# Designs tried in a protein design run: designed miniproteins, single chains. Part 55

Each design is a single chain, and the fold is of that chain. pLDDT is the mean over its residues in the fold that is shown.

## One batch from the design tools (miniprotein)

Design m1895
Fold by ESMFold2-Fast:
Structure m1895 (fold): chain A 90 residues (1-90)
Amino acid sequence: NAMQEKLRELFLEAVRFAVDYYDRLKEARKQGPEAVEQARKELQADIDKKVSEIREKYGEELADEFRRLYEAAVGWAETMVEIDEEIEKK
């Protein structure tokens, strides 16, 4: 099924996005607050572009689902960075 294959590809992209953002956010935290804000701004722009692409190709309902998935990925990455900082303060 071409649609199922496309959905799997989009899901894998979202997972990769979460891991890449976690790495980028962790590095930005070491550089300071301005680097963190820049990383968040770039992240939001990337999410908006991807969601717009999905909306145009697959419709609004699927775009809304993937926006929620990307926002969950952001929340996960932010939480993981906080956990890493807590561990490093030992």
Scores: mean pLDDT 80

Design m1896
Fold by ESMFold2-Fast:
Structure m1896 (fold): chain A 66 residues (1-66)
Amino acid sequence: KPLTPEEAAERYKKELGIEMVKLKDGTWVPKEVLENILKRNGQEDVDPSKLTKEDLEKLINGEKIK
């Protein structure tokens, strides 16, 4: 049985020390990666749990959200 996204997130935190955050649409992303993307775009104060996968893709491309 393949791991659910939630099980994979718990395993990454426990075994690799990688903290995962759940986005508004249920997508799981490494917290460090998301924080670095937000910082790069000057949006450090944005709550990760309010972002969707589409918002994340915009941020990766250097677009600002909100």
Scores: mean pLDDT 72

Design m1897
Fold by ESMFold2-Fast:
Structure m1897 (fold): chain A 90 residues (1-90)
Amino acid sequence: EVEKTEKELKKLLEKVKESLSEEELEIAEKYKKELVKLVKEGLLTPKEAVEEFKLILEGKSGTPELKKLQEEIQKKVLEYAKKKGLPLPV
């Protein structure tokens, strides 16, 4: 599932990359990599990762709603990592 998820996220990014600024593209690439890692570690399902990435790409204007969603995903990741005793990212 990890390879399929990475391929799907890359495909989504390629569809919108020309409509994103260089800064937005760099941020989107970082989120793509993080979501792939979370799926690989079993912290997110492929479906959750794809939906989160779509919201990030669609809200390229940086709406407050997207920031809240990003914070919720990050919080969920940290809580899950803490519960499983996984090393927290620095």
Scores: mean pLDDT 67

Design m1898
Fold by ESMFold2-Fast:
Structure m1898 (fold): chain A 94 residues (1-94)
Amino acid sequence: SYEIKIEIEGEMPEEEKEFLEEFAKRLKEHMEKNGLPTAAEAQAIVEELKAKFPNLSEEMVTFAALVAHEVGRHGELEGSVEIRGTKITVTVKR
């Protein structure tokens, strides 16, 4: 089973927290059912979530896209970004 962990250090709007939780859930579900996402599948996951969360910052959407693509290429990830002084760390392991 795949493990996806998201750690947030600082303040974040509730919609962006909900987005990250849904993103982790969708990515994990995809990987458990279908294996590593292709570039097209990674993009589709992000686009579906953009439709559900239309008020997300471009930085947050870009970060999620990079995470999904990196996971699809390498099967694992440890990465972080700072958005408006808040640090987000994502870890993906099998």
Scores: mean pLDDT 85

Design m1899
Fold by ESMFold2-Fast:
Order: sequence, then C-alpha cells, then structure tokens
Structure m1899 (fold): chain A 92 residues (1-92)
Amino acid sequence: SELIKILEESKELLKRLLKEGGGRITFEQFGEWLDELAKLLGLPPYSEEEREALFRALDLDGDGVIDEAEVEQLIKTLDSTIEEIKEIEEEA
C-alpha cells in the first residue's frame, strides 16, 4: 500500500499545481511534480530528456502547457495504475 499512497500523494500534488497555475501546468511545474514523485519513490531525478518526453506526451495540442483536460487524463491514468497495483498486491 506504500506505492499506492505515493501515487495518491502525487495526484494531490498534481491537482494543487493545476489550481495554483489557474487551470494550467507549465513545463517547470511539471518538472517539480516529477521531482517530488521521484523522491517519494526513492528514485534518482528524471533527466531533462525524460521530462521533455513525458511533457510532450501529455501536451496533446503542443501549446507548451498541460491544461485541465490533459491533467484529468493523467489523473485517470494514475487511478488505473493504482487499481492495477491493488490487484497485484492482493494476489501477492
């Protein structure tokens, strides 16, 4: 459940950044979210190349920001990942 807790905390940070950004997340703010996620997971920081690739994957319209609709899709992906982890942990 620690991994699930980490993913839930990362979702709350993402929602906070969206609110603070007035419905948008910049590349810099997205990098802050990735830094906190890596810390919570005990991983090294994401490289600049990894940050750029992940940001581009979410920035569907290529406007240089992640909007509310794109954040909602990311949250749905995180929710699906949490459910998959729950199923794996229940079978372990």
Scores: mean pLDDT 76

Design m1900
Fold by ESMFold2-Fast:
Structure m1900 (fold): chain A 85 residues (1-85)
Amino acid sequence: MAAAEEALKALEEAAKLAYEAAKKYALEVLGWSEEEAEEIGRQAKEHVEGLREQLAANAESLSDEQLAEIAAKAKEEVKQLRELI
């Protein structure tokens, strides 16, 4: 199941980048406190990790085409998050 594995790996990377991007944006662009930046970073990471867990639980019920679409969207999110960092 190459598409499912690619999607899960992309979401794992997206979760890490979501934390860093949200924290950096809050600190450097919005001028928020370290505590506020940490909280929004944690929330962003938890949200993406939740999506990854949902995909893992439902991967066997999804078609290869659906898994490939999810993988493509997850990779696009990774690109967007890297642009924010």
Scores: mean pLDDT 79

Design m1901
Fold by ESMFold2-Fast:
Parts: sequence; structure tokens; C-alpha cells
Structure m1901 (fold): chain A 69 residues (1-69)
Amino acid sequence: MAERLEKVAEELTPKIEEMLRQGKGVQDILNELEPEIEKLAAKYDLPVSNVRIAVGEKAAQLQLEQQKA
């Protein structure tokens, strides 16, 4: 479970970083990536809710790192 969630977060990391550079917030990123989240959840046989949480946590972490710089 956790191993597959990590792979999904890693696959979406470049898109999350790009959207954060565009000034989008975590909630906007999750809304825009919803189709990709559903596709990756199906691909890795994961609940969509768990994938959404993992992606949200990754986006929040990356946003905090940018604010600390």
C-alpha cells in the first residue's frame, strides 16, 4: 500500500511543482489533477481517497519548502 502511494506521489511531483510555480494553491492543484489521480488510483489498484490524500500531503510539503526559501 504505502509503496504504491509513494510511486503515485513521485509521478505527480513534477506537475505539482509546475503548478506551484504558477502560483496555484494545494486545493487548486488537487482539483486540476483529479482526472490524473483517478487514473493512477486505478493503475496501482489504490483507493482514490488515499491517492488524493498522498498527493495533497506532497503538494503541501513542497509549498512549505518554497515558503521557507
Scores: mean pLDDT 79

Design m1902
Fold by ESMFold2-Fast:
Structure m1902 (fold): chain A 86 residues (1-86)
Amino acid sequence: SKLEKAKELLKEIYRLLAKANGIELSDEEIDEYVDTLLSKHSLEELKQLALETIKEIKRIIPSLDKETQKVLEEIRELLEKLVEVL
């Protein structure tokens, strides 16, 4: 379903966000983050947040180191897939 595809993309996004911030998250903690996000936001609100996050990533990426740029570009691609699903 649409919701199941969105959940899988969000889990991948949170894993990469954790890596970008030097944080180790368990699968259980990632599930909690995703469930919390989905409980607080409608799918329309989530799509808007994803679009806003894509814009922010594009804005900051040129000022960051190459390793951080690569991770944020991967996050951006997953966010764009999330927007297509939503």
Scores: mean pLDDT 85

Design m1903
Fold by ESMFold2-Fast:
Structure m1903 (fold): chain A 122 residues (1-122)
Amino acid sequence: MPISLTMSGGGTVAAGGSVTLTGTISGIDISSYPIAWFQQRPGQPKQLIGSINPATGEVTLAPAYADRLTLSYDVANQQVYATLTNLQPSDTGLYIFGLALPISENGYEFPILGEGVPLTVV
């Protein structure tokens, strides 16, 4: 059976508010790979906003998100969470999570991505 990544959360939120995005992983143990979170704006490539490794607890956040983004996980439910606070209109976009596989000593590949959820900040 293929690995399945599903998402929930998002929608329309007021500027200055907060949102929690939930990712659910099926078909593989959540601790098997680091998990990466992305934002994609219309017509633009996905940009990495943060990553978490459920096996180690290690978290890395992009500088633009470091003060506003919290990543967490729940191994028992096979879920990952991205909580974004102090929302700005520039946070509007499609949010996606995926599994990060090392392809070399200097890089990662993201062969498995979730469908994504839209977030609109007004």
Scores: mean pLDDT 80

Design m1904
Fold by ESMFold2-Fast:
Structure m1904 (fold): chain A 94 residues (1-94)
Amino acid sequence: SPLEELIEKLEEIRNDESLSAEEKIEKAYEAVEEAKRKAEELNAPQEVLDTLEGALIVIKIMKQDYEKGEVSDEELKKGLEDLIRTLREELEKI
């Protein structure tokens, strides 16, 4: 499942102590874009596509806020944890 693979990838990114908060958000954004592309190629259910589009929007906003200096590294890490939790909850509904 593209959504299950995304959750695992985001958890790996979250737990990688070698990555800065900025690098984690960049890699998370790339992972969500790839998951959405794979889900579209597989003709995944609309619920999965909507979940992935929502995740992409959330990460894009987090990146923009960080680039503006409106959020700290700690807030970025918390935002990534919150996104992972939300995706797990959505996966259980699908």
Scores: mean pLDDT 84

Design m1905
Fold by ESMFold2-Fast:
Structure m1905 (fold): chain A 67 residues (1-67)
Amino acid sequence: EEEVNKEGAELLKEMSREGKERGEALRKQGDLRSGAQAEFDLHEEANKQVQELNKKAEEKAAKEAAA
């Protein structure tokens, strides 16, 4: 379903963007090292959560299509 795929993609972008925004706030303060590290850590956490959500969305879509 288009809606399910679109929602999954939007959620993916939103979560990764939020993590990047928080890291960028530190970078803008001149804390390049702290900001880069925070952005990396947040991006990695968001990436793991996003992959889990994407997998669930795809599995649900497959079940709905199979039904």
Scores: mean pLDDT 66

Design m1906
Fold by ESMFold2-Fast:
Structure m1906 (fold): chain A 58 residues (1-58)
Amino acid sequence: LSPESRARLLELAKVEKPDESLIALALQVEGIGEARARLIATPGSSKGAALLAAVALR
């Protein structure tokens, strides 16, 4: 990854402290792509909270 891509990833991780393990867990669930994993890891999103609950079942 370029330094800029790395910084972008770190900025996404800094969005009100998205949990790295939550992103990894979401990506392990079949049918959850990268975009949904990021939404789940976004603490200010009510939709993310619903998706996190679905991931927690796995």
Scores: mean pLDDT 53

Design m1907
Fold by ESMFold2-Fast:
Structure m1907 (fold): chain A 85 residues (1-85)
Amino acid sequence: KEEIIAQIKKFMEEAKKEPTFDQALTTFVLGVDKLNEQLSKEEAIRLNEAVGEGIAVAKKAVEQGESLDDALKKMADVVIKKVEE
C-alpha cells in the first residue's frame, strides 16, 4: 500500500516536468503500467479503475481552465484516495 502510494507520487512529479497535459498524462500512465507488472491481478484492476477516475477528473480540470499542475495533483489525489480504501 505505502509503496504503491509512493510510486504514484513519484509518477506525478515526473509528469509535472512535461510541457503539455497530453505528454504529462502519457508519462504518468507509462509509470502506472510498469507498476502493474509488479502487482497482483486484483491490485492492478483496482489501480487501473482509480487511474481512470483520476484521468477523468484531470481532463475536466484542464477543460475548465485549471493549471496542468493543479490538474495532475487532483488526478494523483483521486488515485491515492482510492488505493487507501
Scores: mean pLDDT 80

Design m1908
Fold by ESMFold2-Fast:
Structure m1908 (fold): chain A 78 residues (1-78)
Amino acid sequence: GSSTLQQHLISQAQQGNNSSISSIANSISDVARRIGDFSTSDQLDSLSTQASQTTDVNQLQRIAQQISRLAGRVIDFM
């Protein structure tokens, strides 16, 4: 569910695992693109890129929260 994804993303951010956060954002972006939600896909692609460019835990936590919010929109279409 959405809460499980949020917990996982925050856990990865706390560990400084930017590659995991970036990968998750890309995977959700691909789902959004397949269902025709190009706005959400573009935002997730941007967040994936931002995550890949930082190892700062505070910045990654902010990115993870944004990914979780956008993922909730995609789940509503599934």
Scores: mean pLDDT 84

Design m1909
Fold by ESMFold2-Fast:
Structure m1909 (fold): chain A 89 residues (1-89)
Amino acid sequence: SMEKEKAKKELEEAMEKEKLSEESKRAIITALEEDSVELLKKVIDVEKPSKSLLKVLYKAAKVFKAENVREYLKSLLSPEEVEKLEKEE
């Protein structure tokens, strides 16, 4: 869908800004497409992404309907941050 393409582009730009490896970028997209918490955890442990990137990941998880990844990311963010992200689009 167009929303998935937009979310993927925004995520790729955020990952590039934080200088994630090409392998990590691919793994994150796969984790969202397959709703794989285990794959996402491996990348987070290696890359240690900023809170800003975690918020972009949360928005992408919503668009991809990656419910398990979304719940995991929710545990890494504050309740106030999650509420704000849920009210956006």
Scores: mean pLDDT 84

Design m1910
Fold by ESMFold2-Fast:
Structure m1910 (fold): chain A 65 residues (1-65)
Amino acid sequence: MKEEIEKLKEILEKDPNNKDAALTLGQIVADTGDKLAYDLLLELKRKYPDSVALQSAMNLVRLAR
């Protein structure tokens, strides 16, 4: 899991509109409640507020609560 989160961080910092990577990160948060994954998703959304892919990932997390 940690290695997957680190890979997703690298992908999304290079391409914040990568929908597949953003949804994968959101799904990890939704399924596991992993704090590192959640903190990463929040950090990326703050850095890239116009990313539709990251917004979709945030919406996925909210629906899973």
Scores: mean pLDDT 81

Design m1911
Fold by ESMFold2-Fast:
Structure m1911 (fold): chain A 60 residues (1-60)
Amino acid sequence: SGAARLAAARDQRIQQKLDAIKQTLQERGVPADDIDQLLKQLEPQLRQQLDKQAALAAKE
């Protein structure tokens, strides 16, 4: 369904953002275990942010 495709696209966007943050942290010399922990903490906030952006885009 359309809803499932939108959910998949959102998950992909979140993954892309998390991967970008991971790369930045790796470049700063943060250990892999610490990066994983930080990304798990950031995922819910990033999901909320993207959901807010989607709501604004749907309004326009």
Scores: mean pLDDT 77

Design m1912
Fold by ESMFold2-Fast:
Structure m1912 (fold): chain A 92 residues (1-92)
Amino acid sequence: SLEDVIEEMEKFVEENRHLLEEATEEDVEEAFRIVMPIVAEYAKRYPDLVADADPELSAKILREILERIRREGGERVTAIVIDTALQSSKEK
């Protein structure tokens, strides 16, 4: 479920907090440079996901995006992106 993915994301950030503490402004900029093309690719594949997202489909796509970020950017990039997404969710 989407809730399960969010719990997995929170656990990943907690386990990799040292990478966030060591992250520089340059590391954050590089993380978004890697992530933005990936997000754009998935937005192109799943345009309806932005308008009216089924929770199970959203969970599946989110897992695929996170796996790809981890493969292309590594643990630090993944931790930065997940932490940013979780902070954004808390502000809503």
Scores: mean pLDDT 77

Design m1913
Fold by ESMFold2-Fast:
Structure m1913 (fold): chain A 84 residues (1-84)
Amino acid sequence: MSKEELYEKIKEKLGEAIKHAKEAYEALKKGDYKEAIEHLKKAIEALDEAAKLAKEAGDEELAAAFEQMRKEAEELLKEAEKKL
């Protein structure tokens, strides 16, 4: 892929992660921990793909940012799982 195509895919995956993170947050506010867990897992998957694409683009700072966001989503996942 061209570098331009890589950044377009990164934007797509970041958009997916944001969408699922928002849905997880709304589910957490309602006490729907099963729904929150499902959306957090999908956000983590999208962030992993975004980090991989950022590394392919040679953008190590962006990759590290996505890895940090994934770690934060994983901590939220652990907290939601404790509520089951």
Scores: mean pLDDT 86

Design m1914
Fold by ESMFold2-Fast:
Structure m1914 (fold): chain A 75 residues (1-75)
Amino acid sequence: MMKKEIEELEKRREELAERMRELAARADELLAAAKANPEDEETRKEYLELVHEVAREMLEMMKLLIEAKALKKKL
């Protein structure tokens, strides 16, 4: 029974890794834009929003790690 839960967690980790790759690409683009125009308030706002998105994904990752650790300890 727990084998399905472990497989689901592994799939969710792969999906999260894909999302983190996309966020990294966006961060590179926003950093380049911020360097080109440091006074652009709109670019600064987008960067702050990206930071919040990264924080959310990091919390999701930590939650998945906690779930995986709990499942491993039950075995």
Scores: mean pLDDT 75

Design m1915
Fold by ESMFold2-Fast:
Structure m1915 (fold): chain A 96 residues (1-96)
Amino acid sequence: MAEELRERLVRTLRARAEQLRERSPEAAELYEEAARAAEAGDYERAKELVEEAARLEIETIRETIEDPSRRAALETGVKIEEIGLIIDLELIEKLE
């Protein structure tokens, strides 16, 4: 069970990195590093990298999205995804 959750999380982190590669390459690299940390069982490092990646993604949204409503919606989406990834990392660590 913990192994399957970790594999799913790693896949999610890599998918996020690929989605961001053109728009936010620095955030994409941090999500890739988070995936590698999670694969290695370094969940503390993975959480730190996810938090930094989300911060950079929000910074890119603020710099590139001029519409305030669209910007707020995208920033909220990033925060919801960040919280979900951190919860999943904590759950996997607790189950191992």
Scores: mean pLDDT 84

Design m1916
Fold by ESMFold2-Fast:
Structure m1916 (fold): chain A 65 residues (1-65)
Amino acid sequence: GELCFDAAKLQEAAPTLGSLLTPGTLYSLEEVAEILTERFGIPRELALGLVRRLAEEAPELLREC
C-alpha cells in the first residue's frame, strides 16, 4: 500500500517539523514537502527530495495509509 508519515511519530522524532502537523493524521510525502516549502521557504523540488530521503533513512516514521 501507499506509505504516509505518522504525524505523532514525526512530532516525537523531529519536533520542529512535527509541530506543524495535526496529531492522529497521516501525511503523504508530497504533503510534508508542501509544508516544508510553505513554512521554511524550501524550493518545492528540493523539499520533495529531502522528504523522500527522510523516508528512506527513517522508515520507522512511516506507516501504511
Scores: mean pLDDT 79

Design m1917
Fold by ESMFold2-Fast:
Structure m1917 (fold): chain A 70 residues (1-70)
Amino acid sequence: SMSEIQKELDKQLDELRKKLLEALANGDKEAAKKYVQEMKDLVERVKPKLSPSMQKEYERQVKTLELLVK
């Protein structure tokens, strides 16, 4: 179901977000960039299974996090 897909996606994104925050706290910019890229790749893989409005919301979340790593 859509609910199960969203729940699994949110769980995986939360895990990557935790790793991203840990990398940022340690000043590890390369690890932070890697985790943002993994989030981006995950959203792109799941995207065809999501509604257009959900696609936009997840893309917006990833774009916001991408701006934190330069």
Scores: mean pLDDT 85

Design m1918
Fold by ESMFold2-Fast:
Structure m1918 (fold): chain A 70 residues (1-70)
Amino acid sequence: SEKEERVRQVVFEAVKENMRLLGEAVDEALEARRAGASDSEIDGIFARKQAEMLARIAAVRATVARIEAE
């Protein structure tokens, strides 16, 4: 259905964006490690990025629910 196609597109774009954010987190962590960051500081980078990704997933879920309610 057209609703299913719209949901698929929203989810696809969200997956692409999360993959980009994960890549940025890895790059940031590697740069920090080269600069002498501790394991705790590296963990902090990933914790912050995970929180950001979870917030974005919640927003995507709300958008999908809105489309399905049409």
Scores: mean pLDDT 86

Design m1919
Fold by ESMFold2-Fast:
Structure m1919 (fold): chain A 82 residues (1-82)
Amino acid sequence: DLAAAARRAAEAAERYAEWLLKEYPDDPLAQELAEKLREGARLLRELADAIEAGDEERAAALLAELEKVGEEIDALHAQLDA
């Protein structure tokens, strides 16, 4: 179930964001990554709602937004890995 998978991904993103803020409370990069993870979680929940409603146009728009947020998350991870 794609909607259920999106909701699980949102929960995982929120837990990761909480962990980052707990472990690195004074790290601006960790704070920025946590904010993007929370944005991604919100979009994933909206995507699940759109899928359950059969709203294909909204689901497509949300997937495009998630792709952009995912690219931002990848860039922040690359900075943390340096």
Scores: mean pLDDT 87

Design m1920
Fold by ESMFold2-Fast:
Structure m1920 (fold): chain A 79 residues (1-79)
Amino acid sequence: LTPEEKEELLRGSELLSKAAKYGSQGNVEEAKRLLEEASKIPGVRDGALRALELLEEGNVVTATVVAGLTSAEGSFLAA
């Protein structure tokens, strides 16, 4: 990964971590907004889109888990 790709992954991971936090607190609207923003970042896009799909299906718990795991993976890869 280039330094620029690492910074992008860290940004995406931060957005996903915040989305997971808001989702766990029942703030579905803010979680959705953050997941939509993260879905624009290539390194976390697939995980963000999957979490969005689950959230739209009403599966908030699984969406939160997917967002959190994708965030952890992105942070690990950027390290």
Scores: mean pLDDT 84

Design m1921
Fold by ESMFold2-Fast:
Structure m1921 (fold): chain A 69 residues (1-69)
Amino acid sequence: SAARQQALRARAAQLNMPFDRFRAMVNAVQADIRANGGQVSQTTRRALDNVVGRDRTNAIIAFARQMNA
């Protein structure tokens, strides 16, 4: 939806991240949450931490949970 895309763009900009990278990471976290009964796996968290650091990882996870309703 347009609202979802706008929210993704706004959050990516706030975190100083490229939109496409942020969107891909949010989608990966959402898929991981669905596969693991509502939880983010340690493997996914470590992968994000290695690329964007802890603070951005926590923000990505929070956004993914919010967009999942």
Scores: mean pLDDT 86

Design m1922
Fold by ESMFold2-Fast:
Structure m1922 (fold): chain A 73 residues (1-73)
Amino acid sequence: KEIEATKLDVAGNILLAAADFEKDPAVRRQAYEDAIATYEEALKLYKEAGAPDSVIQEIEDKLAEARARLAAL
């Protein structure tokens, strides 16, 4: 499911970017939570597809960034 994992990776990137521009703290928090959930699903699908360690590391780094952004709210 490489295509599905890639779609979720892109969707997570869009949600994370949208959260950075959101002014409402509750909506911003929800957007970061949605980005985290989307990246977690992408990570799961990439692991199931046997993606290279470099791809796994990129998704893990994005998850860490999204979690750090949420924690800073």
Scores: mean pLDDT 81

Design m1923
Fold by ESMFold2-Fast:
Structure m1923 (fold): chain A 88 residues (1-88)
Amino acid sequence: ELPSKEVLDFELERYERILEEASKVITDPEEQEVLEFMKEAIKLAREKRIHINVALSKLASERKLDPKKFAEIYKKVIDLGLEELRKK
């Protein structure tokens, strides 16, 4: 069953803000690649009306990414974005 549009839009907007703030401080090419991948996941989640975690899982499987390395960089990108948001 699909979540309500309002709940899904709220969650996706929060992730978009985290990624926007992370993009201001990220300089590493691998982190930039993961950030772009996460932006694609947000687009997929919005179009398919699915949770962001489901969209990330689908895209990671399709692109045959190393799950351990991806998870490590993913956490770093999210943490950087959250840290920048916390300063505001």
Scores: mean pLDDT 75

Design m1924
Fold by ESMFold2-Fast:
Structure m1924 (fold): chain A 73 residues (1-73)
Amino acid sequence: SVEELLRQALGALLNKDFETARRYIEEALKLDPKNKKVLDAVRQLVDLALQTYGEEAKDFVEEVRKLIDELEK
């Protein structure tokens, strides 16, 4: 489910595994494009990454924002 993918993304972020977290987020967005609850959860993961890792999360944050922007077209 989308919820399980987002849960896996959170787990990856807590392990500072940005590549795996981004992959799970991309899969969640593909399964339920434009779902506002999913988009909100993804934005919360982005905020968590920035708060937890700061500058080290910058590339992850930019890649996730690009994925969201592509879905809002």
Scores: mean pLDDT 82

Design m1925
Fold by ESMFold2-Fast:
Structure m1925 (fold): chain A 88 residues (1-88)
Amino acid sequence: MLTYDRTLTVRAGDDLLASMKAGERILLRILDGTATITLLSGDQVGIRDAATGATIASLTQGQSTTLQPGDYIIGAGSDSTLRIRTTA
């Protein structure tokens, strides 16, 4: 299991902004709904499966990915802002 600095839990219908510092890792817990993660600012973030550490996605500014319910580690290489939206 990868280490992380803080946990962010999201549910169906959520729409939020998350700011990250360079080198920070967030455990993202998606309880229900399909989450769309967009990198709004920053150079790059990596998204990994929390249990295995397997790479799910790598996002550069303006890119998005979709995640199913589960636990993920998001790591920021630079100061970054993410938008996380879950389906209702």
Scores: mean pLDDT 85

Design m1926
Fold by ESMFold2-Fast:
Structure m1926 (fold): chain A 111 residues (1-111)
Amino acid sequence: STEKIQEQIQKISEYMQRKYRELVETIVREERHASEELKDRLLKAAKEGMEHAMGLVNEFVVRDPEIELEKLFKMVAEVNKLILDLVKKRHSMREVVDEALRLVRKLIKEM
């Protein structure tokens, strides 16, 4: 039902937002000695990666609303970990977005 899809999207979006906040806090803490320009670039890459990954996860939930929330949360946690690793290694925003989307597509196929 439409209501179930909306509820699933809301719950996964809330979890993704929480994970994104944790990601931002980690970047700010670990990169405190970086220039403001570099910190801004890293935070922008993390934000774009998470937003694009969230968009694809939402599309998947619309197509298959019966997927267990715990599996979706695990997928989001893995994507968050990848984004943090790529950002710490100074990957470009495009690379962070592309790799995050690649991981989401891979994990969806494995479900």
Scores: mean pLDDT 87

Design m1927
Fold by ESMFold2-Fast:
Structure m1927 (fold): chain A 92 residues (1-92)
Amino acid sequence: METEEKIEEAMKIAEEAAKEVGVEKPLKDYSPEEQLEILKKVSEAVDKLLKERGITDEETKLLAKQMALLLLETNSAEEAKEKLLKALEEEK
């Protein structure tokens, strides 16, 4: 499915952004001050990666940002992807 391809691309961007920032544990296990700094840096990294890859599709941009947030919450690409797929399925 085309949606599956967009999710895979979004996951790659989210994983690369989190790796660049050096996130080692779920966001909730950081202090509130560290959480804000991590969110800012990851958001900037996602925007940079989207621009570098020439992604102009709004759906893919939103999926990448949502995937990055879920990845930060779970510290697991597998759990983040599962949560995103469930959310998309509920919008049917």
Scores: mean pLDDT 77

Design m1928
Fold by ESMFold2-Fast:
Structure m1928 (fold): chain A 79 residues (1-79)
Amino acid sequence: GITQEQLEEMEKEIYRVRPSTKEDAIELVKELSERLGIPQDILDEMVELLEKSSFGSNGTITANRVIDILRQLYDKYGL
């Protein structure tokens, strides 16, 4: 599962880094998940949702979208 503390730390780092591409966002969430101990199955679902994201100019992604995906996973898997 995902704890509230893990959610808050991930949101903070996503806003700090401001990933603008899907590749950068995926790299960031993989790094953060490893450091914070997010389970691999949840990370895999997050990566799938990021890759399937259809909204963004020229294949870009926003920090807000990454956070929306993270919050969707917290709603499903939150402790």
Scores: mean pLDDT 81

Design m1929
Fold by ESMFold2-Fast:
Structure m1929 (fold): chain A 80 residues (1-80)
Amino acid sequence: SMAQQALREAAVKLINAIQKGDVEEAEKYREEVLRAASTIATPEQVERAREYFDKAIEKVRKGDIDGGIYYASLAVQAAA
């Protein structure tokens, strides 16, 4: 679906932003992933993804890029 494609494209951009340590860009694409997820996932899955994205952003802010990627990956899995 268009929403699944949008989620995948936003997820790729989010991981790229995290790898760069760009918190502002990561937060932008986090919101795009959650918006797409809200049309295809349950509210519980979207909330779980949001919690993991909060952890991912916290890790990136502290310079833990690997931790950021790990939690962002869990968030995308929860949203799918």
Scores: mean pLDDT 87

